# Designs tried in a protein design run: designed miniproteins, single chains, continued (3). Part 23

Each design is a single chain, and the fold is of that chain. pLDDT is the mean over its residues in the fold that is shown.

## One batch from the design tools (miniprotein)

Design m8774
Fold by ESMFold2-Fast:
Structure m8774 (fold): chain A 119 residues (1-119)
Amino acid sequence: GSGSVTAETEEKEEINADGSKKREFKSRVTVTPGATSTATFTVRLAYADPERGELLEADLTITVQNATTAGSLEVESKVEEKDGKIKAKLKARGTPLTNADGSTFGLGEVEEEEREAEK
């Protein structure tokens, strides 16, 4: 089987009354696994702050086992800057897969990873 990946991105910035800044960067990645095979996907969030030169990376490994039909998998990435620190999170959510006998199983929520860099 073959899979495909698409991505869309959303950014949000907020400045509080005390002058502190909160910045959120969300990316949604849709992964369609191959229909007839076991597939392993590694999704990496890499965020480089151009003003501070710091790089944050978070990795999420997703294994999909499907003997017949695969659904789709959504991965959300979030980068938050707060209190002089940057945090990166990855979270995966899957749609149910269907087996040849008509039974279904969910991909579930996969491991969430958090990384931070201090400024």
Scores: mean pLDDT 51

Design m8775
Fold by ESMFold2-Fast:
Parts: sequence; structure tokens; C-alpha cells
Structure m8775 (fold): chain A 74 residues (1-74)
Amino acid sequence: MKEELQKLYDEALRLIEEVATLLSKLGKFDEASRFVKEATAEIDEAVKNKDLDKLKEIVSRLRERVQELKAQLA
């Protein structure tokens, strides 16, 4: 359980960085800044609550967001 929580947290942080990078490539710098602050706060709360289901949901949503943004850049 503890190792799974850490892996999901690390993956979520990596995906947040990727979303922020993609938003910046699209010229959406203000949106990228707001997104990082909001997503990081949500993930930190899920970790504090040890909510694996919430972290899995966040990771899934972040993966979808990355795919949407990559499609906009293609």
C-alpha cells in the first residue's frame, strides 16, 4: 500500500509537469501556472488522506489531459 501510494504520487507529479509543458508550448502560460497550483494541491490532499482511489482518478484524468494537449500540438 505505501509503495503504491508513492508510485502514484510520483506519476501524478510527472504528468502535471508534462501538462504544464504542453500548455506552455501552446502559449497558455497563465493556464499552466494555475493548473500546476490546483493539481498539486489536489494531489497533496489525496496523499495526506492516503486515498489511493482518488490518486488513481487524478492520474487517469492527467493522462487524458496529456493526450488532448498532444493532439492539439500535432
Scores: mean pLDDT 84

Design m8776
Fold by ESMFold2-Fast:
Structure m8776 (fold): chain A 65 residues (1-65)
Amino acid sequence: PSPREWSEKEIAQYLAEVLRSVGVDEYADAIANAKDYEELLKILGKMPVEDLQRFLDSLPLPAPP
């Protein structure tokens, strides 16, 4: 079950879990400890493009109702 709205912390935790699932533990820990969306985006920007692509492919796309 997914919440209607995700808090910043919940988003960070979810993203960290996805990153761990694709084997990018270093960035997962950094994202889980990000204070703001700006820090989270900065951490994502440090990732290799290939790792970012795998991460994005692992995220659920917005589904219609």
Scores: mean pLDDT 68

Design m8777
Fold by ESMFold2-Fast:
Parts: sequence; C-alpha cells; structure tokens
Structure m8777 (fold): chain A 89 residues (1-89)
Amino acid sequence: MEDQRRLEEARRTIDENRPKVDPLVFSRISSRLGKVLQDSIDKDLPVDDGIERLTKVKEEILSRPEMTEAERKVAEALETIMKITLRRL
C-alpha cells in the first residue's frame, strides 16, 4: 500500500519533469541507477546493500554543479522506484 503510493508519486514526478531534462542526461541518470539495481539482482545482494549503493550513486549524480531542479527530482524519483523494486524481490 505505502510502496504503491510512493511508486505513483515517483512516476508522476518523472512525467512532470522528464520534458524539462535533456534526453542524454536522463539516459545517463537512468543507466547509472539501473546498473546498480541490475548488479544487485544478478549478485543476489542483501536489500540493504543494494539500497546503500543506490543512495551513493544518486549522491554522485546530484553532486554535479550544473544539476537542475528537474534533473534532481528525476534522479530522486528513479532512486525511489529502484529501491521499491529491490524491497519487493
């Protein structure tokens, strides 16, 4: 129930902000976070370890000096979706 609401909010955030983000920047953010999710699944990492790695990679993405508010919101929303995915495995 709670995860469903967070997932819906994250999807809405992406829908609202994706048009404001450069497609190449979106692809880079999605690929970097997606790789962490995929590696966590492939290696059967503990959920907490996968979540920690997602948080660290998001922080590295958000450390860019040129990061826009829309890019920040997209990165945070993608992280939320991927963390929920890991918890549901």
Scores: mean pLDDT 82

Design m8778
Fold by ESMFold2-Fast:
Structure m8778 (fold): chain A 106 residues (1-106)
Amino acid sequence: DPEADAQAVRDAIREALREVVNASEEQIEEIIRQYESLSVEEKLKLVNELAKNVDFTFSGPSLIVAELAKKLLNISEEQFKALAEALDRRLLGEEFADRLLNAKKA
């Protein structure tokens, strides 16, 4: 169900932004709006560029949302990592997210 999947992604973004960076409702809605405005091709291109500059493995949606938060909220590199980790746990489940994060340590 595309609408149920889209809502689950919006809810994950909302919860992670509140938890990790204490974002306001206005800031959260703007990040969601920017994320949803990106085409599939734009998302793929952005993920490929962002993945080159990160020492850890994160999912595409988590990298994009963390980058949008960095641009809008001026978050630290530590907050970027924590936000991407929180998003992956919510979107992929805790065990799979932890496996991705640890993939670049070995």
Scores: mean pLDDT 77

Design m8779
Fold by ESMFold2-Fast:
Structure m8779 (fold): chain A 104 residues (1-104)
Amino acid sequence: MKLEEARKLMEEAQKAIQDGDYEKAVELFEKAVRLLEEIDPNSPLLAEAYLQLASVYYNMGKYDEALELADKAIEVAKKSGNEDLVKRAQQLKDIIEEKKELDS
């Protein structure tokens, strides 16, 4: 099923992050996001995928892309009723906004 496929892509993306291959991590998380959006646009796993992708863009210094994804993670997490994911996504957004301000 597509859900197991999305989970596998997210696991492979995490391994790419460990290897320092952020471009590969982005590709794999974007594929996972596409599958999860098709399955359930309000799932906690989709919120997690957006959150992980936002973190990768943040590590790459792509703060505008990271903010857009953090906002999507917050929206989906709220719709899924997952308060922990809302809090984690908001915390990441706050970090990205602060970093962007300092680098301006």
Scores: mean pLDDT 87

Design m8780
Fold by ESMFold2-Fast:
Structure m8780 (fold): chain A 87 residues (1-87)
Amino acid sequence: SKAAQIAALRAEIAATVDEIADLLGWSPAQRDAALARVLTSIEETSALAVEILRSVADNPDLAFTQRLIGLILRLIGLQEELELLER
């Protein structure tokens, strides 16, 4: 059902935000604020992605940066799917 697909997609978004929060050492409050932004719109998700990437621009750990970029791309894709389903 559409409701079950939306619920599953929201759970995947939350899980992806949790992985980003763990990588960046976010507090529960920062994680919850980030999740709320992602669930609001693709524009807020894109703004959050830019903020995250700027915060790690000087990090020399390429493996860390590659994993973070992968999670950000997944988050954007999941939010695009969510907006299409909520239409």
Scores: mean pLDDT 88

Design m8781
Fold by ESMFold2-Fast:
Structure m8781 (fold): chain A 65 residues (1-65)
Amino acid sequence: LDEVRKRTIEEMLPLTLEEASELALQKADEIYKRLVDEEKVDPTEAARIAAEFYGDILEEVVKRR
């Protein structure tokens, strides 16, 4: 997750806020699917992790702009 978070933030920084939000949502969805399908994490817990990831990266991108 830390590596995915860092990479996503780097990709989001040069984008518009709208594009960055769309990318963040796409990456959060990918994390959710990976946790549920590959890691067999409980869907409720996976949703919580994905939501926290989305919020954290958006906040970080806004702070760095």
Scores: mean pLDDT 78

Design m8782
Fold by ESMFold2-Fast:
Structure m8782 (fold): chain A 65 residues (1-65)
Amino acid sequence: SLEDEIERGVLAITAAVYLELARQGKLSPEVKAEAERMLDAIAAGDLDTAREEFERLQKLVKEEE
């Protein structure tokens, strides 16, 4: 659906932003690895896995600060 496509797009942009911040040394290598897994799930069309990886990413970011 259009809603699923929008969600996929938002998740992809979110993962890309975290990945870029990690590349700049502003976030941990663990956050980078999680963002990469999230992007892999999105590329595979697995929205359920992408949502789970996003939840893990958010928890990691919160634990770092």
Scores: mean pLDDT 84

Design m8783
Fold by ESMFold2-Fast:
Structure m8783 (fold): chain A 80 residues (1-80)
Amino acid sequence: YEELARELYRWAEEHIDDLPEDVRKVILPAFRAGKLNRVHISVLAREYLRSLGYSDEEIDELVPLIVDAFIELFPELYSD
């Protein structure tokens, strides 16, 4: 899950401006401020996994694990 979390950050840097407008409106200010909460990370992880072709059931299972791994890898980006 650490690998998926690391790839998520790289993917987000590349695709943040290409996200759906409603998602981008919520995520972009937090991403640019370097302050992501669990909801922001969950939304990014869901969009990332969908881009890779995961099913909704697989996404629901993997997202919490990726969120926890992301917070462990990038604590400076995490904000409650």
Scores: mean pLDDT 81

Design m8784
Fold by ESMFold2-Fast:
Structure m8784 (fold): chain A 94 residues (1-94)
Amino acid sequence: SEDEILAEFEKELREIAEEYERRVKEIENSDLSKEEKIKKIEELTKEAIRRIQEVTERALSQLTDPAVQAEVRLIADVAIHELKEETERAIKKI
């Protein structure tokens, strides 16, 4: 069902966010320079945004209901916004 596609999409976004948070913490706890930590966090953010876009496009390709498609796009936009805010917080902590 399209509700199952939406649920799987939300699960994949949570997994991307959890992996991002784990990898950021590893960078924060590393012996890398401040400049290298910032660079790696920015690279992780770009990778995470790309992955969100890929799973969003995959979900949209399986959906026919315009209301569910709109929900997927909104969830993706919020997830990207939250990642950008997490990036700013992580960089500020370094």
Scores: mean pLDDT 90

Design m8785
Fold by ESMFold2-Fast:
Structure m8785 (fold): chain A 103 residues (1-103)
Amino acid sequence: GRDTLEQVAELLQKGLEAETKEEVIEYLQKALDLAKKGGADPLVIKILELALKNAQLAETLEEAKDAAEIALRGVQAVLNDDYVSAIGQTLRLIGLLLDRESK
C-alpha cells in the first residue's frame, strides 16, 4: 500500500545520499525487496528492477545515482496517482538500460 511506497521512496532517497556505487545498489535492492514483500503495484516493481539493473551496469557513482533518481521520481509519481509520469520514468530507465547494456 501507500505506506510501503513511502518507505521505498525513503530507501531511494538514502541511495541518492550514498557515497559509493555499491551503497546505491544496496539501497535499490532493499527498495525492490520491500516493494515485492509489500505487494506494491507491478509498475513500481518494474521501475525498481530496471533501476537496479541500471545501477549494476553503471560505471560511476553519478550514473548509479541517476538510476536511483529516476526510480524515486517514478515512485513519487505513483504515490501522487500520476501514472503518465510514472510510465515516462519507466521508459527513461529502459532507454538507459539499453544504452548501458550495449557498451
Scores: mean pLDDT 87

Design m8786
Fold by ESMFold2-Fast:
Structure m8786 (fold): chain A 107 residues (1-107)
Amino acid sequence: EKEAFEKGIEFAAKKLNVPKARIKGMLLPFLNLSNGDFGLALKALEVWAKNSKDERGKVLYELIEEAKKLSKEDYYFHLGIAIALVASDIPVEEIKEKYKELVKEFK
């Protein structure tokens, strides 16, 4: 779970030229709310994304739903990529396209 997620973040960070620490910073508030529990932090992030009125939050929720259709290992890897893209400076309208590109390159 956490290892696959970390690999997803590392892969996306390299491709997007974004510091890994910046991407992890997106998850930090949810980790604090969850007393460091990674699984609870991801659930909190998902609830935030689901209820988001911001386009970035909406796109993140759509990517989470898409990733849930995969095996558990692939799910966490793809979730790491999705969070990296949302934490990046990429325009919101380009996030879904870039997600598909990065997922395809990994395979």
Scores: mean pLDDT 78

Design m8787
Fold by ESMFold2-Fast:
Structure m8787 (fold): chain A 60 residues (1-60)
Amino acid sequence: MTKVPPLGVLAAYKIAEEEHGYSDSLVKTLARQAGVSPETLRRYYKEHREEVEAAAREML
């Protein structure tokens, strides 16, 4: 999956945004790991919210 960020990356983004508010540094780091833009992470978070929430639980 080249342009589709893995759920783990999306989960980390969700945790960062929920706990710390918007975190540009964390979003950039996660985007670099996934090879996508921060806007792509947000898009997939919205589209796959249930899957992201399940993955976020594993990140905690």
Scores: mean pLDDT 65

Design m8788
Fold by ESMFold2-Fast:
Structure m8788 (fold): chain A 83 residues (1-83)
Amino acid sequence: PSEEEITEAMLLIMEGVINATKNSKKVDLEQEGKLYYQMGLLYEKLGKTEEAIKYYKLSAELFEKAGNKEGAEKARKKLEEVE
């Protein structure tokens, strides 16, 4: 498989993990923030800039809600890079 095919497969798996996590009784905002950040990276690799921006914004919001300022700043820096 191509690198793009592998990246698409990874995105599908990560989306499934996020959906499963949302059905959990324990909401781990920090873990969700990390998953959204990784999805942003994968969309950026695929050249899907609009989707990458969306997921970096979601990641930053989740990290802020979790009290993880470092994670939020990391996601915002990525937004600056892709905008």
Scores: mean pLDDT 76

Design m8789
Fold by ESMFold2-Fast:
Structure m8789 (fold): chain A 95 residues (1-95)
Amino acid sequence: SLEEFVKEALELLKKIKEAVEKEDWEKAKEYLEELKKLIEENRDLLSEETLERIEEALKKLEEALEKKDKEAAKKAVLQIETELGIELLRHAVLG
């Protein structure tokens, strides 16, 4: 379900944020790869517009992790969290 997918995605995003705060860039990248796989497996649950915005934010997150930019990484995580929240709200309103 969309709710289960979003819950799992938010758990991975939390793990990415924790790894970034610890400057464990390898672990953050591992969680990012798990998040990418989860999104790919559940892409049919997201609107095309939401998926495009999430994919843009994932690219920004990947670039931030490569540069070891904590603030950019946290900003990208927040963007993904926001897009997932919007999708959940859209589903609740539209049925």
Scores: mean pLDDT 86

Design m8790
Fold by ESMFold2-Fast:
Structure m8790 (fold): chain A 73 residues (1-73)
Amino acid sequence: MREIQARYILEEGKRRLEEELRRRGLEHLAPAAIEQFERDAAPLVEAYLAGELSFAELARGISAIVDRLLAEA
């Protein structure tokens, strides 16, 4: 169950990142941004799967990573 929820929120974060970059005409940055997102999100996902984070904490962390990467673009 946690694995499905973690995958869902990761895919949602990646989708939001790609869509926003595309809206800004920065779609050429999407592959590198997604790769950085996956690296930054991995510790949060691992902590969630280990029971160290709630789903709300994971979702907030993922959202914060997306917002930061968009601000850096």
Scores: mean pLDDT 85

Design m8791
Fold by ESMFold2-Fast:
Structure m8791 (fold): chain A 62 residues (1-62)
Amino acid sequence: GPLELEADRETMGEAAAEIARKFGPDAEVEVDGERFGSPAEAGGYLESLNTDEPRRIVATPR
């Protein structure tokens, strides 16, 4: 099943590590209804928002 987390640009590294531990580094990540091919791509999106507000993240295995 999917893994649901909350993260912002400061905590995305920890969330990415948890996702990679459970599903691998190529897990699909959804943030704000947009899908990213990896936790690293989702982290770049969070950095681009220029905000520290936590976002709901949904990760699924590939």
Scores: mean pLDDT 76

Design m8792
Fold by ESMFold2-Fast:
Structure m8792 (fold): chain A 92 residues (1-92)
Amino acid sequence: SLRRYVAQLIRDALAGTADPSRRVPKELAEPFRRAAERVENPKAREFLLQLARLAEEESSEKDVAETIREARKTLSPEEFGEAVTAALRETS
């Protein structure tokens, strides 16, 4: 399940345990772009579009995890929560 994968990737990112040898599946690019269209906050949208680009490029889970950790530091809890909720909804 892509939703379970994304949820685990976010947990691993925030725990600092992301695997540098694993690649994020390209199939996540479209769900992340759809999630970006559903969020109201511009910073949440930009974060989701960055995740979509990393997925399209089949970037490492480590690079995606670093992006998630940076977003958690720079976005408000509400902005970060909006982005995560939208991403999980679009990966069903």
Scores: mean pLDDT 88

Design m8793
Fold by ESMFold2-Fast:
Structure m8793 (fold): chain A 90 residues (1-90)
Amino acid sequence: MTEEDWEKLKEWLGWSDEELEKFKAMPLEEQEKFLLEKLAEKFGIEEEMEVAWRVMKERVKAEDLSEEEKEKLRKVLEVIQELAKELGLL
């Protein structure tokens, strides 16, 4: 990410300078988790994001997911795609 990308992310999520600096100081894995948690809070998809985080960390196969869990994953992907579009990454 460039400095411009960080400023866009900060503005889009409504972060303070202190929150952005705290985020930059985190290891990559912690940055990913923190960003997902902030996205979940902003869009009210905390439950859906918890499912996505579990699937990512435990590498759960699609065949082992319930239809409800698959629906929750689709909502998370939609939010991520919208974020990428807003930041001009698509």
Scores: mean pLDDT 71

Design m8794
Fold by ESMFold2-Fast:
Structure m8794 (fold): chain A 81 residues (1-81)
Amino acid sequence: SAMERRRREREALERLAKELGIPLSVVSKVYALLREKGLSFDQALTVIRTLYETLRELQEKGLPVGGKLTPVIELLLEAIG
């Protein structure tokens, strides 16, 4: 049912928030944005996990991940094609 699907989505977001050590409010906001952009449930969860783990790894290596990364991401996407 739709209610059971919504419950499973919520439980998955809560689990992901706990796994990544970030607030559920942040995970939920990013999830909503990705779903609005047409990503599936599984795609949105994969993007959240992968991006957060990448940003955390960069921060742990002492690289500044603060500020606007959008222009850097856009240039890299242009290079990939």
Scores: mean pLDDT 78

Design m8795
Fold by ESMFold2-Fast:
Structure m8795 (fold): chain A 83 residues (1-83)
Amino acid sequence: DKRVERLAEIMKLLAEGYSNKEIAEKLGVSQSTVSYWRKRILNGEIKPKEFREEVEKLAGLKFLDLGVEEGVKALVEAVKKVT
């Protein structure tokens, strides 16, 4: 639950162009955790639709209450542009 919420926060900050170090400091997680998720997004291992479904499946949570595939797509595309 808390782990999935932290993943959503990591994804948001990655999309906003923060570095692995800045995200780690802001969220109290390791830089390796941030780097792991950045690489998965960039490698296309998590598609926008699948990312939302994966997060919801793991914890029964809605992804950031965005309720739309467009929000997840924008997040993934923003991460790709800043890396």
Scores: mean pLDDT 61

Design m8796
Fold by ESMFold2-Fast:
Structure m8796 (fold): chain A 113 residues (1-113)
Amino acid sequence: GAAVVEEAVALLREAGETETADLLERAGLHGLLAAEALGVAAARRDAERTRRLEAWLRANEDALVAEVERVLPLLPPEFQAALRALIAAGRHVEALRAATVRLREEGKLGELG
C-alpha cells in the first residue's frame, strides 16, 4: 500500500539511491521499489522494515509478476534467461532485485519512467 511505497522511497533516499527511488516511483513499479528497499533494509539489519517489506511483496505477488514482465525486455538477453529461471521457481523478489541492480549498472533506469 501507499505507506510501504513511502517507506521504500525514504529508505532508498537515505541510502543515497535517490535517482532509483524517483524513477521507480514515477514508473509505478512499486514491486521493484519495495524489492530495492528490502535490499537496503536487509543490508542495514533493520529487521522490522525487512519483515514489513517482505510481507507486502508476498501479498502483492501478482503485481510483481506484471512488473517483472515489463522490465525483462530492457535487460541483456543472457540476463533475461537467468531471471526467467528465478521467476519459474517463484523467486520474484530475487528476480526484481537483480533486475534493478542490472538496470542501474547499464544506466537504463530512465527507460522505466
Scores: mean pLDDT 80

Design m8797
Fold by ESMFold2-Fast:
Order: C-alpha cells, then structure tokens, then sequence
Structure m8797 (fold): chain A 73 residues (1-73)
C-alpha cells in the first residue's frame, strides 16, 4: 500500500540520520499495515543496527527483545 511505502521511506530517512527509535516506529507501523517479508527484513536490520550503534542502554535492551520476538514469529 502507498501508506506502508511512505512509512517505510520515513523509516529509511530516520535510519540514515541515526534516529533508531523513530526508524523502528516507522517500520513497525508499516509492517502492521502490510505484513511483508521485505519490511520485516528491514525492521530486523534496524533492530540489529540499534543494538550495534546506539549508546542508549534502554534502546539496546528493547532492540534485543524485539529481535528475539521477530525471529520467533
């Protein structure tokens, strides 16, 4: 859908700017509208990047938990 594509593009812009929390939110919303493997894969990559690059301990803990949940589904 056009709305899911728009949200995925917003996620890309936030990710390029290092805004991991905003990127995660945008991709999660896109995935809720259109459950696609492409969006799911991008969301997974965003969680992995947040874990590796973020200095925010709370965000890293959340990204780890969300990665485990995503891999179980």
Amino acid sequence: SAEAERLAQEGERHLAGGRFEEAIRAYEEALKIEPSEEIRKRLRQTYELALQESTDEALRARARALLEKLDAE
Scores: mean pLDDT 82

Design m8798
Fold by ESMFold2-Fast:
Formats: C-alpha cells, structure tokens, sequence
Structure m8798 (fold): chain A 113 residues (1-113)
C-alpha cells in the first residue's frame, strides 16, 4: 500500500490522541486504525449511518471503546434533523484533531443530550 503524506499526518495525529487516553498500540495496529478512521470520516461525510456502526464494532473488538463510541455518536448525530445545530456541533467535534477520543466522546454526548 502506498503511504501518502496525508496518511502519515493522520497516523501521527491518531498516535498522539491515543497516547493522551493512555492507549498504546503497535505500528501495525496504528496503521489499521488510520485506515479505518479514514473510512469513518468518508462514511460520516456520506451520511452512512450503518457503515459507521459497523466500523464502531471493529474498533470495539480492538479494545478502542472511546473511538467506537465516537463513531456511534457520529451516527446518532447524522440521524437528527439536518438543521439541528447540536448535531452539526457533534459532527464537528468528531473531526477535531485537537481532542483525544475520550474528550470527543464526552463533548459529543453532552451536545446530543
């Protein structure tokens, strides 16, 4: 597989976010997480709720519970009215590279309450 500069940047961001949550992964696991997370972003942009829920199961099987829940919360946000500002804010939080996955989960849960 050809690794692009965008793929390398995403991998570095994901590593740092997982480290903030105390999660250590192998380089092989991190590459799989990068590919699946990139797919999750595409599914979110396409409004693919079922695809996000299937990916959430994969992350949960990997022991990445906060990341899995972030995908489930993104799916929930997509199911709300298109003009719901809380749903829009939750989807923005899903894509915030400054927040760890536990931080994104907490903020998205509060926005969708």
Amino acid sequence: MIVTDQDRRLKEILRKQLEKDGIKVTDEQLEEIRELYGKARELMLNGDVEGLLELAKKFEEMGLEDLAEVLRLAARALQRAPDDPRAAAALSTFNDPSLSFSERKARMEALLA
Scores: mean pLDDT 81

Design m8799
Fold by ESMFold2-Fast:
Structure m8799 (fold): chain A 83 residues (1-83)
Amino acid sequence: MPVSMSKLASKLTSLHLHLIAGDMDGARAVLEEIKKMIEENPELQRDPDVIKSLETARRAALENGDEALAAELEELRQEMLEA
């Protein structure tokens, strides 16, 4: 049975691909799925690979000029660090 980590890694990859493509609407949709997965699996909140992936996504959002999405990614990253 797939574990939450494998699904989260897949969603983080999808988020990054949407951001590289400049598809901010697609990136937002995937981010909402990621937020739900993290809420359902609190143990994932302190995973350093997940935190690094969110920081990479935040930088990509800023490079695409989407400051609002970058702010949402930073808020999620901070919530994970504080959990």
Scores: mean pLDDT 77

Design m8800
Fold by ESMFold2-Fast:
Structure m8800 (fold): chain A 74 residues (1-74)
Amino acid sequence: VKSVVPPWSVEQSQRTKDSLLRLLETLKEKYPEFAEELEKVKAEIEATDVTDQAQVNAAIAKVLKLYEEIQEAK
């Protein structure tokens, strides 16, 4: 049976958004020196439309980039 199932789903995007918000809160507690940047990113993630794949992908990329910067800074 042929079925068009997108490799990306709104439910998965919502879980991703929730995970990103949790990660940002954890990072703010662990790295208070980045709290201002993390709070700005958190606001953008909260505003992200989970039905818009481009917005979700941009949010993921932004969080990952900030996470990498924190990891490199130690």
Scores: mean pLDDT 75

Design m8801
Fold by ESMFold2-Fast:
Structure m8801 (fold): chain A 75 residues (1-75)
Amino acid sequence: MSTEEVKRMMLIMFRAMALRVEAEILLKQGKISQEEYDEIMGLLDEALAAARAGDVDTAERLLREAEKKLQELLK
């Protein structure tokens, strides 16, 4: 709702979009399973829902969880 919260929300949305595209590419390449992709998408949906509700801190936490999950799958 504040200008700073709006900026943080926009950054969360851009990061979520980038992660979604990366996960889609990995799924198409067969490097992650459909179940793993669905888990990441679920975390991103929760993060975006939290951001839209004004809970930017929860949104950032969930986004970081999705990022860590994807990184773990690439090990």
Scores: mean pLDDT 83

Design m8802
Fold by ESMFold2-Fast:
Structure m8802 (fold): chain A 87 residues (1-87)
Amino acid sequence: MYVLSDEELVEYLVRTFERYMQDYLNGKISEEQLVEELRRILEFLKTLPKEYRDRAIEKLKELIEKFSEKDPEAAKKLMEVIEEAEK
């Protein structure tokens, strides 16, 4: 089948965001671009069932917490984006 399962799609989106965080740390993208990519992922997650959306958000929060060890200021802005999306 050519369609990803909801679980595979969650893993794909999480890995995609991790790649964007690495690109930011390597100076390939700006903080503004990193924030916009997170916003796009969060909008896409709204199309998924709540169970998969909640799991994806949990995984994204874990990645941002690890990222905060390298760039706490950027991590704070990313976490604020997630908190705003959960309201």
Scores: mean pLDDT 83

Design m8803
Fold by ESMFold2-Fast:
Structure m8803 (fold): chain A 85 residues (1-85)
Amino acid sequence: GPLLSRRLRIIAPKDKIEEVIKGTKEAAEKLGAEVRVLEKRDIPGTNLSEAILEVTAESEEVLEKVFEEAQEIARKNGGTVRELE
């Protein structure tokens, strides 16, 4: 079937963003999804970094599960995740 994609925006402390990205990739891989980092940058004037991830999967259910896992991983690392349009 056609592959489905969603973009996730992660904001986390500069020293934690790589752990959030890595954890999200590992969770996605276990669920049969793929993650690509589209963008990563420091947020000027803050101790925070931003990453934009593209998650690709065979189903909406898998995309939703990856998003839920990413939210939990980010929360544990002092960050947040938002799904983009």
Scores: mean pLDDT 89

Design m8804
Fold by ESMFold2-Fast:
Structure m8804 (fold): chain A 71 residues (1-71)
Amino acid sequence: SPSLPSTSFLESADLTTIASYLKGLKIYSVEDIQVFLQAFVPTKTWLNQHYEELARLSQTMEAVPIVEPQS
């Protein structure tokens, strides 16, 4: 199974933090959010109830920079 430490924080993150991360990746649609989260954070099944809310937040919130480790 794929393991990405840079996305592990999403398992403990609030909706606003997750939405900010998705905005940084330019993921705005419900479908893209579902695909991303199911691939990288499949253990957070409760997020399946919040994809629409995440899409709204990522589209409307102010851009928040996220620091990612370089490969």
Scores: mean pLDDT 64

Design m8805
Fold by ESMFold2-Fast:
Formats: structure tokens, sequence, C-alpha cells
Structure m8805 (fold): chain A 75 residues (1-75)
């Protein structure tokens, strides 16, 4: 569960950076940091908000990875 969520957040960071969206990569990095610090609630919230922002920006693949991470943390 935690390891899978970390992988999804890392994938979101990589895709956002490849697309040149450093702000979206920063949001995913904040979610990853919260998760690594054991703050599952804040990691889930940040990933959920990040997914919405990514979707609004047309960054569907980043949005999907952030939503997947959020869902794994809500299990």
Amino acid sequence: KKEEAIKKLQEAIDIARKNGNDELASVAERALKALQEGDYENARIIATIGAGVAYALGEKEVADKLAEASNLLDS
C-alpha cells in the first residue's frame, strides 16, 4: 500500500517534469514527502488536490497517477 503509493507519486513527478510542469511536480513531491513522514492524511489531501489541478490543466496522465496514489492512501 505505502510502497505502491510512493511509486505512483514518483511516476507523477517524472511525468510532470517531462512535460515541463515544475509546479505540478512540486505538488507531487509535497505529497511524497508527507507520505514518507508518515502523514497519510496530508499526503492523501495533497494528492487529491493535485489530481484536480492536473486535470484542469489538461495533464491527464499526471492527474491519473495522483488520483491512484490518493485512492491507495484512502484504502
Scores: mean pLDDT 84

Design m8806
Fold by ESMFold2-Fast:
Structure m8806 (fold): chain A 64 residues (1-64)
Amino acid sequence: AVTVTATGASGTVTLVGSKDGGTASGTGLTAEQAEQAKAAAENLAKDPSKADEIREILSLMLSA
């Protein structure tokens, strides 16, 4: 299972769990970055064949 929490203002985004054990969090994100991270996490849950690409994008968003 994948749980994603994102704040509409600059703040913390948390992604927890996945079939392959993906976990990511970040702070100081813009609302746009938070929404993109959420979308990437949702796609990770649906498309495991794209897991590596989605994980990379999520990591970049959360670490930026």
Scores: mean pLDDT 54

Design m8807
Fold by ESMFold2-Fast:
Structure m8807 (fold): chain A 70 residues (1-70)
Amino acid sequence: SETFEQFKKMLERAKELALEQPELGLEYAEGMLEMARKYGAQSPDGAEIEEAGRRYAEEVREAAEARRRA
């Protein structure tokens, strides 16, 4: 779906922000999870959208945590 493709692009931007600005990146990733639930309710690909959002949010959190320790 084009909606799912657009959502994935937003997740990629959130991950990039987390690497450069950990606090903002984490907040954006959490916002993306809420948006994934909203999009999921309206889209036939809702489960895939939610799963992708959750996976990316975890990667963003791990990347931010790794940067803190570096």
Scores: mean pLDDT 70

